# Ledger of designs, part 16: designed miniproteins, single chains

Each design is a single chain, and the fold is of that chain. pLDDT is the mean over its residues in the fold that is shown.

## One batch from the design tools (miniprotein)

Design m550
Fold by ESMFold2-Fast:
Structure m550 (fold): chain A 70 residues (1-70)
Amino acid sequence: SAAEELIARAREALAAGDYETAVALAEQAIKASPEGSPERREALLLRAEALLHLGRFDEAAQDAKRAVEE
């Protein structure tokens, strides 16, 4: 699916240290995923990890909380 491809690209960007690209790709994956889906939860956690690397701690905490709530 489009969400799975975006998640794969976000993981690649995160592994490469391209945290801004990882955030952008994870955001697209979140939008492409149904609420409560495993893909949306994974995309939220990937964005949270990238945001932590960027020092955006409050946004990372919000994404982690959303992932648990879904």
Scores: mean pLDDT 89

Design m551
Fold by ESMFold2-Fast:
Structure m551 (fold): chain A 67 residues (1-67)
Amino acid sequence: GEEVAKKALELAKAGKAQEAAEVASKADRNGAREIARRLEEEGGVPGGPTPNSAGAAVALAAQSGKV
C-alpha cells in the first residue's frame, strides 16, 4: 500500500531509478494512486522540477502497465 509508494519515491529521489521501478511495480492499486498523488504534490516530480524527471517518475508510478 502506501508504504510501497513511499519507498519507491525515496528511491527515485535518490536517483535509483531501477530500484524505484521495481518497488513501484509491486504497488497495489492504492500504492499506485499514492505514488501519483505524491508526484503531483511535489510539483510533479521526486528529485526536482525537471520535465524529464517528471516523465521518469510517472513511468515509475505506472510500472504495472509499462506506462
Scores: mean pLDDT 54

Design m552
Fold by ESMFold2-Fast:
Order: structure tokens, then sequence, then C-alpha cells
Structure m552 (fold): chain A 85 residues (1-85)
């Protein structure tokens, strides 16, 4: 559980970085190329989920129920993908 928690925290930090910054950080930490690719994929999914959550908040504020439902479904799908990685 601790390792999983630390990895989620690390992925969250990676998600706010650009692709270039992510690559530099992972190289600096001496992470293998294969592990770097996996971590970057997780970070990209996390970033997409966070962006969709922001969009969901906006749709909710605008009372666009149709858009909100679509965004909720997309978030759920991406969370499932992130969990599989």
Amino acid sequence: MEEEKREREFISRLAVLSDEEQEELLKKLGISEEEQKKLREKAELFREIELLRIKLGVARALKDEEEAKKLEEEIEKLEEELKKL
C-alpha cells in the first residue's frame, strides 16, 4: 500500500509537468527506459482525467447536464485505464 501511494503521488507530480520536463526528471532519477515509458503513460492519463474534472466543474456550473454526463463517463473510462496500468 505504501509503494502504491508513493507511486500515485509521483504520477500526480509528473502529470503537471510537460512531456519534456517528465523525460528530464525520469532520466535524472535513473529510471529505466521501459519504466519511464510506463510512468509517462500513467501521468498522461492522470493529466487527462484532471482536465476532464475541470471541464466537468465548468459544465456543472453552466448547468449543461448533457456535457456533464459525457465528461463523467470519459473520466470513469480513463480512471479504469489508469487502474489497469
Scores: mean pLDDT 78

Design m553
Fold by ESMFold2-Fast:
Structure m553 (fold): chain A 56 residues (1-56)
Amino acid sequence: SALGEAFRLVGEAIAAGLPAEEITAELIRRLMESAGVADAFSDAQLRSLARLAGGT
């Protein structure tokens, strides 16, 4: 699922040492683009995912 893929990619970035405050909607969009699922989320949904991950 696209949601599961988003959480996996964000989790991997945090595990690799990316601070939670750098988890932005734009970063999540770029990660989803690299995974081939760029159109799975709206900008509002990406902002919600960034807030859940502790970013802005």
Scores: mean pLDDT 72

Design m554
Fold by ESMFold2-Fast:
Structure m554 (fold): chain A 60 residues (1-60)
Amino acid sequence: MLDELFDKIAELTRQGKLAEGVEYLEKRLREAGVPEKVRNRILSSLVPGAAIRAIGDELD
């Protein structure tokens, strides 16, 4: 579940759609009832890692 979201964000980042990936993840967390402060921490933790992976794949 979390790994699938991470891969989705990585794919969107590779396509230059990082903002869309962040918005998608935030929407899903909000629908799951996750508080705003917790959502922000999750986004900060997952999005940078996904971005690094996507950039690595693109530059490789």
Scores: mean pLDDT 65

Design m555
Fold by ESMFold2-Fast:
Structure m555 (fold): chain A 66 residues (1-66)
Amino acid sequence: SLDDKMAEAARKAAEETGIPVEKAGAAIQLMVEDPDLTPEEIAKRTGISVEQAEKVREIAKEAGLI
């Protein structure tokens, strides 16, 4: 399911970036709900760095979520 894919992507993003899985999940949810959000906007809304937001976005793309 979409929720299962999002949870898996959040776990992978947390492992690769060192951010809490809850923050990775929030970033992925924002990307899925609004694909036009920039990494800068995602970083501001979730409290992660822009570089972390960019890495999370790549993981979400690889997972087929965006």
Scores: mean pLDDT 85

Design m556
Fold by ESMFold2-Fast:
Structure m556 (fold): chain A 72 residues (1-72)
Amino acid sequence: SGADAARSARAAAEAARAGEPAAAHTGMYQSFKVAANQEAADLGRQGAEAGMAGDAEAASRYARKAFEAAQA
């Protein structure tokens, strides 16, 4: 579901801020796996990519957008 994708993206953003790239990568995978909403999945992917790149602010921003898209 889109809510699951947003949750995974949020977890990935949190992991990235904590300096845990492996956890951020796992969150990205879960966003793809469970997303029924393509928009939420795409935003979750962008958040996970930003997190893996070390951009915690961008990762958090995309995670928030993914959460909003999943609830729409």
Scores: mean pLDDT 67

Design m557
Fold by ESMFold2-Fast:
Structure m557 (fold): chain A 64 residues (1-64)
Amino acid sequence: FAAYDTDGDGTLSRAEARAVLADRGLALSEEEFDALFAAVDLDGDGTLGPAEFERLLALADAIE
């Protein structure tokens, strides 16, 4: 998490979250990523907190 959080405020942007999934070898389409992001970003502000990010990783791992 911290390695991708360039702002250092404990949240990840959509682009940073996408980069983490790409680094893990997940070849998600734009629609697939958007669906996963929307499922965990309940605030709808386009950023993920640590708990939301962990959910994103769990969902992404489950689709492998």
Scores: mean pLDDT 70

Design m558
Fold by ESMFold2-Fast:
Structure m558 (fold): chain A 86 residues (1-86)
Amino acid sequence: MTVILTFRGLSPEEAAGWALKGIGLQLDGIPVTVKLDGDTVTLTLEGLSDEQIQAILQLAQQYAAEGYQVTIVQNGDVLTITVSRE
């Protein structure tokens, strides 16, 4: 399963932090592609376990509880999660 995790409306510091976390996962051998475009960070993660996917879904729910808009869409083997500030 492929997970596409997108954060929008981030501060420059938060965007850099997420990009750095994605690079850290790459260095740990997890297949991840990191895209940073202004206030938007997109992480494409492949080969995740069910436990890792559940952890990402829990993280998305935490962002929703903090007032972010969270959209989760599954289409076949691709899970797309978008986390957005106003």
Scores: mean pLDDT 78

Design m559
Fold by ESMFold2-Fast:
Structure m559 (fold): chain A 81 residues (1-81)
Amino acid sequence: MYKVRVTATFASPERLAEMLQAAFDAAKAAGAKRVEYTRVDETQVELEIEAPSKEQAEKLAKAIVDAFRAAGATSVEVKIE
């Protein structure tokens, strides 16, 4: 089992809901059954998703990163473990 953690930072707190919705939709489309999130601060969120394979983990990571960037995240970091 692989854990995918994606941390996204954005310029304004009011964009949180828009970016989370985009990331959840992207994760679901990429095959995620469960997505957990933590709000780190007013401008930063972390998503954690479990994947059964490295290939699925990389697919999920890419989809979520692309979604956050498209929604206007100023930075996006990924960890797969």
Scores: mean pLDDT 79

Design m560
Fold by ESMFold2-Fast:
Structure m560 (fold): chain A 79 residues (1-79)
Amino acid sequence: MKEELLRAAERVRALGEKLAKAAEEKGNLELAKRIRELSEEAARVLEEAARRGELSEEERERLERLAEELKKLGDEVYA
């Protein structure tokens, strides 16, 4: 679990950065900033859970909410 959560955090940061750069290339700097902010928030939640070795119910709900928001922003990049 702990290693999986840390890998998930790294993956979220990497994917968020790729998506943000795509938004910047399209001239949407506000979208890029929002993507980076949400990706960093999700990665932070995962890193905090990794330090404890488990994901709490509250953290899971927060991550699900952040994932849904990031999905919407990702759809906007390629719309």
Scores: mean pLDDT 83

Design m561
Fold by ESMFold2-Fast:
Structure m561 (fold): chain A 71 residues (1-71)
Amino acid sequence: GHMEQERLLKEYGELAKKYMEEGKKYMEEGNGTKGTGYMLRGIGYAVQLALELVKLGVPREEALELAAKLG
């Protein structure tokens, strides 16, 4: 139901931010390989957030814009 999707949106959003922040930290520390890995994982969660937003009736372009703001 709507409450279940709201929980998924929150979880994916929090995971996207967490992995993007960790990725940026590793990039700043000179660990490009680890930083890239974390950033890609964060992007993956942002994409899942966009897909869940589309399922809730958010237009694709708006969902992608909201997901992009997490990176």
Scores: mean pLDDT 81

Design m562
Fold by ESMFold2-Fast:
Structure m562 (fold): chain A 97 residues (1-97)
Amino acid sequence: MELAERALELAEEAKRLAEEALRLLLEALREEDRERAEELLEEAERLLEEAERKLREARELAEKSGDERVREKLLEAEILIGLARIALGVAKLLLEK
């Protein structure tokens, strides 16, 4: 079904966006310029919000398709998004102090 292929594409895009958000968050934590660090956090949060939207769409399509192969990619994306959210929280805390 075309739904399973679209769900896989969205899950892969969500995973990629979460990986990029994590990269920006690690860069922000190493950044000595506060303004630059804040810009990196804002970009990471934007990418993470986009990843979360794509993951929701992928999940809805996966439920309609019943394809178990999509579930593995969804799980990978969910884990990365979760890790990125935790990293964002930590980075914000460090920049506030």
Scores: mean pLDDT 82

Design m563
Fold by ESMFold2-Fast:
Structure m563 (fold): chain A 85 residues (1-85)
Amino acid sequence: LKEEYRKLINELIALKLRIIGLEFEIELLEKEIEELKKKDLSNKEIQEKIKELEEKIEELKKEIEELKKEIKEIEEKIKELEKKL
């Protein structure tokens, strides 16, 4: 029981760290888009690059939402185990 609890806690920590990493990557991509927008927006290459970065941000946001669902499920399991400790 206590070993199972430790495994869930470690998994929870790993998932939370993954979300922090993804949020940091999104912040860097948003800053890159901001810098590109300061250049010539009529340039098709700049527009294309901005679109690619925006698409990547949306993919990362979806990954974060899936990880948040996993975290919630693990937190529910931890609460159930805490009742038995």
Scores: mean pLDDT 84

Design m564
Fold by ESMFold2-Fast:
Structure m564 (fold): chain A 63 residues (1-63)
Amino acid sequence: MKAALYAAGQILAVAGEIREKLGDLEGAAEDYRQAAELFKEAGDEKAAEEAEEKAKEAEEKAK
């Protein structure tokens, strides 16, 4: 039903992890925030909350 949105969210979450490992913490936070939005649209609130937490952690590390 919303499988494409969920898959897009997973791709952005992986992109965020890669950016975080490369030291692009701001880019990682943006990718995680977009992943959270897609998971929320897909109806997976747990995946959305996990992605939002990862975005918050990346933002804190950027300081």
Scores: mean pLDDT 81

Design m565
Fold by ESMFold2-Fast:
Structure m565 (fold): chain A 103 residues (1-103)
Amino acid sequence: SAEEEILRLLEEALRLIEEARRALEAGDYEEALRLLSRANELLTEAAALAREAGFPDEVVELLGRAAALVGRAQAAVEAGDREAALEELERARRLVEEARERI
């Protein structure tokens, strides 16, 4: 079902966000960027599937905002700003969890 597919994408995205956080804490910025790029792809796919399946606009908006925050974390990593990257990832994680609760 669309619900099961979206939930699987969100579970994988949350795992990648946690792995990216650990990579940032370890100073592995190249690995963090790889993981964040994949997380952004999954969140974007989840938002598109939610829209196609007729989920509430609120769920689609939460997923879109989470993807944007992951993008901001990527920009912070590229700028060498670990603290900003970690803050944006924590915000993204919260929005993904909120979207998951509404599905």
Scores: mean pLDDT 92

Design m566
Fold by ESMFold2-Fast:
Structure m566 (fold): chain A 77 residues (1-77)
Amino acid sequence: MLEGEIWLALGQMALAVGDYETAARMYERALELLRDDPRLVAIALDNLAKAYAALGREEEAARYRAEAEALYASLGL
């Protein structure tokens, strides 16, 4: 899943510099590629929620946050 991990890392860099639109798009791409790794999916969903919250997309942020929390719970962490 190297390509998915690269998109996740690029999203994190975009988030760090305040480019929330780019971060959201990179995390969405990471989710497409990381489908078989629930831990990385949970991380991508949590960071996508942060990007959408920063954009004022509160409903989308809440949705992704809830999905990340449910996935973390299912992983026993």
Scores: mean pLDDT 82

Design m567
Fold by ESMFold2-Fast:
Parts: sequence; C-alpha cells; structure tokens
Structure m567 (fold): chain A 70 residues (1-70)
Amino acid sequence: SLEEYKEKEIEKLREAMERIKKSDLPEEVKQKIIEIIEKTIEELKKANTKEEMDRILSEAQREIVRIVTE
C-alpha cells in the first residue's frame, strides 16, 4: 500500500541518518546531509501519491550528491 511504502522509505532515511552520524565525514557535511534527510522525512509524511514521494526522494538525492561533490 501507499502507506506501507511511505513508512518503509521513512525508515530507510532514518537508517541513512544513523550511518551518516557514524561516518568519518566532516561535521559540517554531516549536519547538511542530516538536515536534508529530516526535511525529506517531513515532506514524505505529507505526500499523497507515489509519484510525489519518488520526486521528493530524487530531489533529496540530488541535493546530497551536490553537497558531497562541492
């Protein structure tokens, strides 16, 4: 279901945050990535279609790539 998809994607994002916190990345980079993930979780909670959720996830991925490739 859409609700199960949403919950599973949010759980993956929470797991990703924990991996980032434990990584050897600079603290400033960690903070920026964590902020993007937190914003993404909040946007996913409000999304009503799979297409909107996939768009939100794709935008978050692009922002994170931009930060780590600066």
Scores: mean pLDDT 86

Design m568
Fold by ESMFold2-Fast:
Structure m568 (fold): chain A 59 residues (1-59)
Amino acid sequence: SAMEEVKKALEEAKKLLKEGAPPEELRKMARKVGELGEKYDDPELYEAAYELYQAAEAQ
């Protein structure tokens, strides 16, 4: 379902941030989460994508 897809993506994003994933992995996840944000028009997904980009740029 759409809700399960969104939940899985957000959990995966949190995991990458917690693990200190490489910038390339963070940017890849930011792109995926951003695309889901556009598809579902969910502000929480846009916020998560932004946080992932910020984490990648901080390295």
Scores: mean pLDDT 81

Design m569
Fold by ESMFold2-Fast:
Structure m569 (fold): chain A 61 residues (1-61)
Amino acid sequence: SLVEQGKAAFAAGQYGAAADYYEKALAEDPNNAEAWRNLGEAYAAMALGVEAKKYYELAEK
């Protein structure tokens, strides 16, 4: 299923791919509570990655 593909991507650290799979799962079934929870976790993990990238880019200057 799309949710299982999202979980596999998340476990591999591919949070953007995980979010994409969960969004597709929710497009087919917007009442899928598991997909909503997992999408939130993927976005939280991506936000942490964005902060890390910001500090890396500042270090290049």
Scores: mean pLDDT 76

Design m570
Fold by ESMFold2-Fast:
Structure m570 (fold): chain A 68 residues (1-68)
Amino acid sequence: AAEEIKKILEEAMKVASAKDKEVLEKAKELVEQGKIFEALELLKKAAEESENPEPLRKTLGKVVEAAS
């Protein structure tokens, strides 16, 4: 699960804006610490605050699916 989530975050970082990339890096660190729920909450908050939330919402959905 954690490895799959890290791959999803890495793929998202390749096409992300600088702001979104910082959030994705933090989420990846939380996943590496086993704090998957905190990573999901961070991504959700970032998507809500983003001027273009669609990429982060897509990433959040994939992470939720991989965590299930």
Scores: mean pLDDT 78

Design m571
Fold by ESMFold2-Fast:
Structure m571 (fold): chain A 73 residues (1-73)
Amino acid sequence: MELTEKAVEAAREGKFEEAARYLSEAQIKYGPDHPYVKAAGYEILAIVAENAGDTEKAQEYRKKAEELRKKAG
């Protein structure tokens, strides 16, 4: 899903406003409960937690994103 990939890439670049816009657009197009949309949301939360120095919370969010992708595949 191109929009979710763009959202994560924007977050990795520190462009969190742009990441939020892509994620919002993906939620509108695919639904906020779609597994890939939720996974992208958790991956962005993991990046935010990592930047804040909260490594444990970042790992927790990554595990949630991985579990959601496994359910969708």
Scores: mean pLDDT 83

Design m572
Fold by ESMFold2-Fast:
Structure m572 (fold): chain A 90 residues (1-90)
Amino acid sequence: MKEIAKKYLEKAVELLEQARQSTDPEERLRLINEAGKLISKASKYLTEEDKPLLEKARDLAAEVANDSDFDVQVAATLLLMQVSLMLKSL
């Protein structure tokens, strides 16, 4: 189960990095939502060893939350809140 959480989080981080580099708001929104789904799937299997990947996801979500597109900003802000709460619970 620990390996499954790590794989979901690594993929979520990859998607958030792609969202940061994308110039298309629709693509950025899709990537953020996909990352959020993976993080939610990982949530049942998280341990303290996953903190560094969650912190990276938090920092990436915070950067994307500065987006000029309102839908992207809202999605990234909600993801930032979700990851921050998960970090607090560990």
Scores: mean pLDDT 83

Design m573
Fold by ESMFold2-Fast:
Structure m573 (fold): chain A 70 residues (1-70)
Amino acid sequence: SIKEELEESVKEAEKKVEELIKNNDIEGLEILRDLLENLLKYVKENYPEYKDIIERLEKLIEKAKAAVEK
């Protein structure tokens, strides 16, 4: 299902953000943040009922932003 695909994508993105933070890869974090912001907009427009996915994406975007602002 699309929900399962989105959940897996978010899980992989969470792992990738942690990896990029650990490696201090600012460029990678900025690129991934932009991709995550686009995905968040898509999910909010098409699947607003997937509140758990939306919350996880918002939290992940905030985490990536915080790491870049250091």
Scores: mean pLDDT 87

Design m574
Fold by ESMFold2-Fast:
Structure m574 (fold): chain A 76 residues (1-76)
Amino acid sequence: MIDMEEVSATMLYMQGVVYYHFGDYEGAVEAFRRLVEENPDSPLVPDALELLAEALEKLGRLEEAERARAEAEALR
């Protein structure tokens, strides 16, 4: 059961990374936000928040990026 949620988190993480790599920063933000919101207990959450911050910076959403990065640091 928990492993199925981790599979979901892993898929969202991979989708976000693919979107980020190809310059779809809006898609990356959506994928990483969904990971954090739907799978808050996932060990991928800190890494997802860090990549979310990077994607938000690429979109010029600097305040949201700073908050995501601070949240990632607090969880490590």
Scores: mean pLDDT 79

Design m575
Fold by ESMFold2-Fast:
Structure m575 (fold): chain A 72 residues (1-72)
Amino acid sequence: DAALAQELQAKVEEALRLLKDPAQREKGLALAQEVLQRGDALQSSQPALGEGAKLAVGAALAHAEAEQAAAA
């Protein structure tokens, strides 16, 4: 489904953009979690799309968490 792929890609891009902005990091984290949930739901029907989205967002989440730990 091209529409589903386009929607998921747009959310991935928005989550990554929000995570890049310190003022919007919390919103980026929330959207990143939503992308992970959608990626899991797509695992059986569109595994490549779901896995790609999860990997992209997972790396950004790990980086954001490391930055938070360094600030403590």
Scores: mean pLDDT 75

Design m577
Fold by ESMFold2-Fast:
Structure m577 (fold): chain A 64 residues (1-64)
Amino acid sequence: MKIISILNTEDFSKEKFLEAMKLGQEIAKENPDLSEEELKKLASEKLEKEFGIPSERVEVHRID
């Protein structure tokens, strides 16, 4: 499976961080067939739009 991680979140409230993480996990869950690159692009676009998180702070990891 794939998960989405957000880096350098020290400026976020706990609530904002949890909401951003939830959105990232929902995107990963709804798009299991996307490559890591495609998933990172989609997640980065959504997280930037909803929370103002720049793409450099978004990573995708594969868990076997």
Scores: mean pLDDT 76

Design m578
Fold by ESMFold2-Fast:
Parts: sequence; C-alpha cells; structure tokens
Structure m578 (fold): chain A 59 residues (1-59)
Amino acid sequence: GAEEAYEGGYRAGYGAAAGDKELAEEGSRMAQKGSIAGGPEEGTRAAMEGAVLGATAAA
C-alpha cells in the first residue's frame, strides 16, 4: 500500500539522483505496485514524498 509506494519512491528518487539505474528501476516498480494497492490518491502522494526525500538524501 502507501508504505510500499513511499519506500519505492524513496529508492527511485535516490537511485535517479545517484545515477544508480538498477535501484531507480526497482524503486519505480515498487512505487507503482504500492500505489495500485494503496489507492491512487494516497499511493501517488506517498510515492512522490518518498522520491523527494530519496533524491535529497542522494544529493
């Protein structure tokens, strides 16, 4: 659900900012699955918040 979307987003954002394509792809898949399971509004929000924090952590 939303927790999985958040974790996936975090990995995707971190991977993208760090240049880790494999981590970014894995995170994107996880975020998509979590968003579908958690519902469009909550899942998408969680994935976006995770992605912002992940990208910031990699910078």
Scores: mean pLDDT 78

Design m579
Fold by ESMFold2-Fast:
Structure m579 (fold): chain A 73 residues (1-73)
Amino acid sequence: MLAEELRRVLEELVEVAEEYLRSTLSPEEAERLAARARELAEGLYRKLAANPEALERALEEARRQLEEARALL
């Protein structure tokens, strides 16, 4: 469950970031940066899924960053 929760939170974080970027950058730049962020999130998820303690801490950090990012919108 934690790995799935982290993946979901990271995807939500990317979605919020993309929305913010679309308001400040061109659509092409926003899409390019969002695509890169999704690639990085997928790589991070793969590495953390093998370590439950790191996964739990990453989930807490990701949730905190998501709340901060939503405040920017």
Scores: mean pLDDT 73

Design m580
Fold by ESMFold2-Fast:
Structure m580 (fold): chain A 81 residues (1-81)
Amino acid sequence: LEEAARLAEELGLTDAAEALRRAAEAIKQGDYETAAEHLRVALTEFETVAAVSPAGSEIERKAREAARLVREELERVEGLL
């Protein structure tokens, strides 16, 4: 999540960064359902940015990488439900 949060900051995605912070806090509390919801919010924003960015741009690549990292974490969290 640290790398995804860094990418959110580099891309200026404050909502994604906040969602990742809330997801990390929910994980610490063992609230995996709440963590999954916040991870889905961050994932949606990264996927939206990737979709509207020019093909092959640095922004598209960073957004897709962040989306990949969030998907991996979401899969881990959902595996705990």
Scores: mean pLDDT 86

Design m581
Fold by ESMFold2-Fast:
Structure m581 (fold): chain A 72 residues (1-72)
Amino acid sequence: MELSEEELKELEEKLKETSELVEKAEGDKELLLKAIEKVAKLLGKEVSPEVREWSVEELQRLLLELVQEFFS
């Protein structure tokens, strides 16, 4: 994969933003949904509408899976 200087800077900024959001989202359903949407977008994936109805525990699990996939 080839990243330009501008793309690398933008990616680093998005990763930092996402990391901070993930940490803050631990106990907040709205923040978890925002974190999931951001990580999914970085992976080129769509988030199912029904995910908004999921429990905090289920959202935390999904976010962990997406983050692990991003780093794999």
Scores: mean pLDDT 70

Design m582
Fold by ESMFold2-Fast:
Structure m582 (fold): chain A 100 residues (1-100)
Amino acid sequence: MLEELRALSLEELRERLERILERLRRGEVTPELAEELVRVVAAALLRLREEGEITPEHRELARLLREVAELFNEQASPEALRAAEETARRLEEELRRALA
């Protein structure tokens, strides 16, 4: 899953983050959204780490990441937070295996 997201273009990553942001703005903070959010955020952060914030498109991606994180932290239930933490742990294990 993370490798599939890492293959997305900057535009596709922005589109996914904008869809997540739209759902957060509607108050749709489900465990399922939390899982999707963590995966997309991880992929976007890896892209920014690899390429840097060198273009307007990279800066827009970084702005969306901050906005998504702020709204999620303000609205997340304990259940959504647990889903995010569990997904982050699984992604860390996947990344660790891929780098081994």
Scores: mean pLDDT 79

Design m583
Fold by ESMFold2-Fast:
Structure m583 (fold): chain A 65 residues (1-65)
Amino acid sequence: DEELKRLLQELFGLSDEEAEAVIAALTPGQREALKRSLEQLKANPDPARAAHLRRVIEEAIEQAR
């Protein structure tokens, strides 16, 4: 998903608050796809940021269930 790869790149450049707002505005399917894309990252220069984004995405997915 090229669009989701672009969103993932943008999320790494956003503040925590901005990233949370973007993730909250996504559809459930987009959140699951975004989580999968994040999990597929092999070379990650910011593992703490990636872990934070993953938690936010997972929480949003669980809240939607």
Scores: mean pLDDT 74

Design m584
Fold by ESMFold2-Fast:
Structure m584 (fold): chain A 74 residues (1-74)
Amino acid sequence: MEELEKLLKLYLEILKDLEEFAKKLVEAGKVEAAKMTAEFITRKAAELARKIGKPELAEEIEKKGKELLEEIEA
């Protein structure tokens, strides 16, 4: 249980860094790579949040991931 919570913390830190990384990918003209990376990481983080019994956190992660995808499209 604790190990999964620590892993979730690492994924949340990656999600925070992912916003900046995705912006750099878009600046380099790699919009599709930015979308795929954002979708994959948010999906994995949300799945992990559900496995540890935090479905509300999983929904927030999915919402933030959707917002990031919308920013990449803008």
Scores: mean pLDDT 77

Design m585
Fold by ESMFold2-Fast:
Parts: sequence; C-alpha cells; structure tokens
Structure m585 (fold): chain A 55 residues (1-55)
Amino acid sequence: SAAEEAIRAAAKAALMKEARAIQEAESDPERRDLLLQEAADRARAALDAALAAAR
C-alpha cells in the first residue's frame, strides 16, 4: 500500500541519516560499529512497530 511504502521510505531515510551522523561524529572504529549496530536494531524495531500500527 502507499502508506506502507511511505513508512518504509521514512524508516530508510531516518536510518541513513543516523548512520551518516554516527560516521561523521565517531572516529573510533569499534565504537562506530557498535553505534551503527544499535541504530540498525532501533530502526528495525521502529519499522516493525510502525507497520503493525498501520494495519
């Protein structure tokens, strides 16, 4: 549906923005990788919740 497509697009844009901010702000590779993994996990949970709420 158009609503589901919009939710997925917004989630992708939000994750890409957060990932870019982490890469620009964090110079420690180990901490950067941890923060990127945490961001991905949060984004996945948020997407799942948003899709469930839209049904």
Scores: mean pLDDT 86

Design m586
Fold by ESMFold2-Fast:
Structure m586 (fold): chain A 75 residues (1-75)
Amino acid sequence: LSPEQLKEILIALATMEAYLLVKEGKRRGLSPEELRARADELYERFVKQAKELGVEDAIPEIRRLIDEALAEAES
């Protein structure tokens, strides 16, 4: 896989996991604080993966997508 393909895959996975987290969190009645905490854990895991894969330039997009998913929960 090229770095571009790795970046795209990582962003897609982060997006999917963020929206699944929000959907499941709403279903289970998690508080906004619990959702934020779990989203922060998700972000940190993807930051670590991006660094390990050498695609750190994916990190700002991953942050944005996770924040966007959370905003959908709080709007």
Scores: mean pLDDT 82

Design m587
Fold by ESMFold2-Fast:
Structure m587 (fold): chain A 74 residues (1-74)
Amino acid sequence: SATEARAEALFDAAGARIAEALAAGDLARARAVVEELRAELAELLAETNASPELRERVEARVARLEAWLAEREA
């Protein structure tokens, strides 16, 4: 769907920025990018009245990204 394509583009853009931040040793910047991504995805899902299945899938993917980043901060 158009919503899924937009969500994928947001994840791709965030992924690139996180990779650059981590390559620079900037964990604070990487965390800020994840927070920005979460806000943008929440807005997208609200605007598009996304299905419960898509919301669950997007939330799970963000949670996995947050957990992965937290492991790098430890």
Scores: mean pLDDT 85

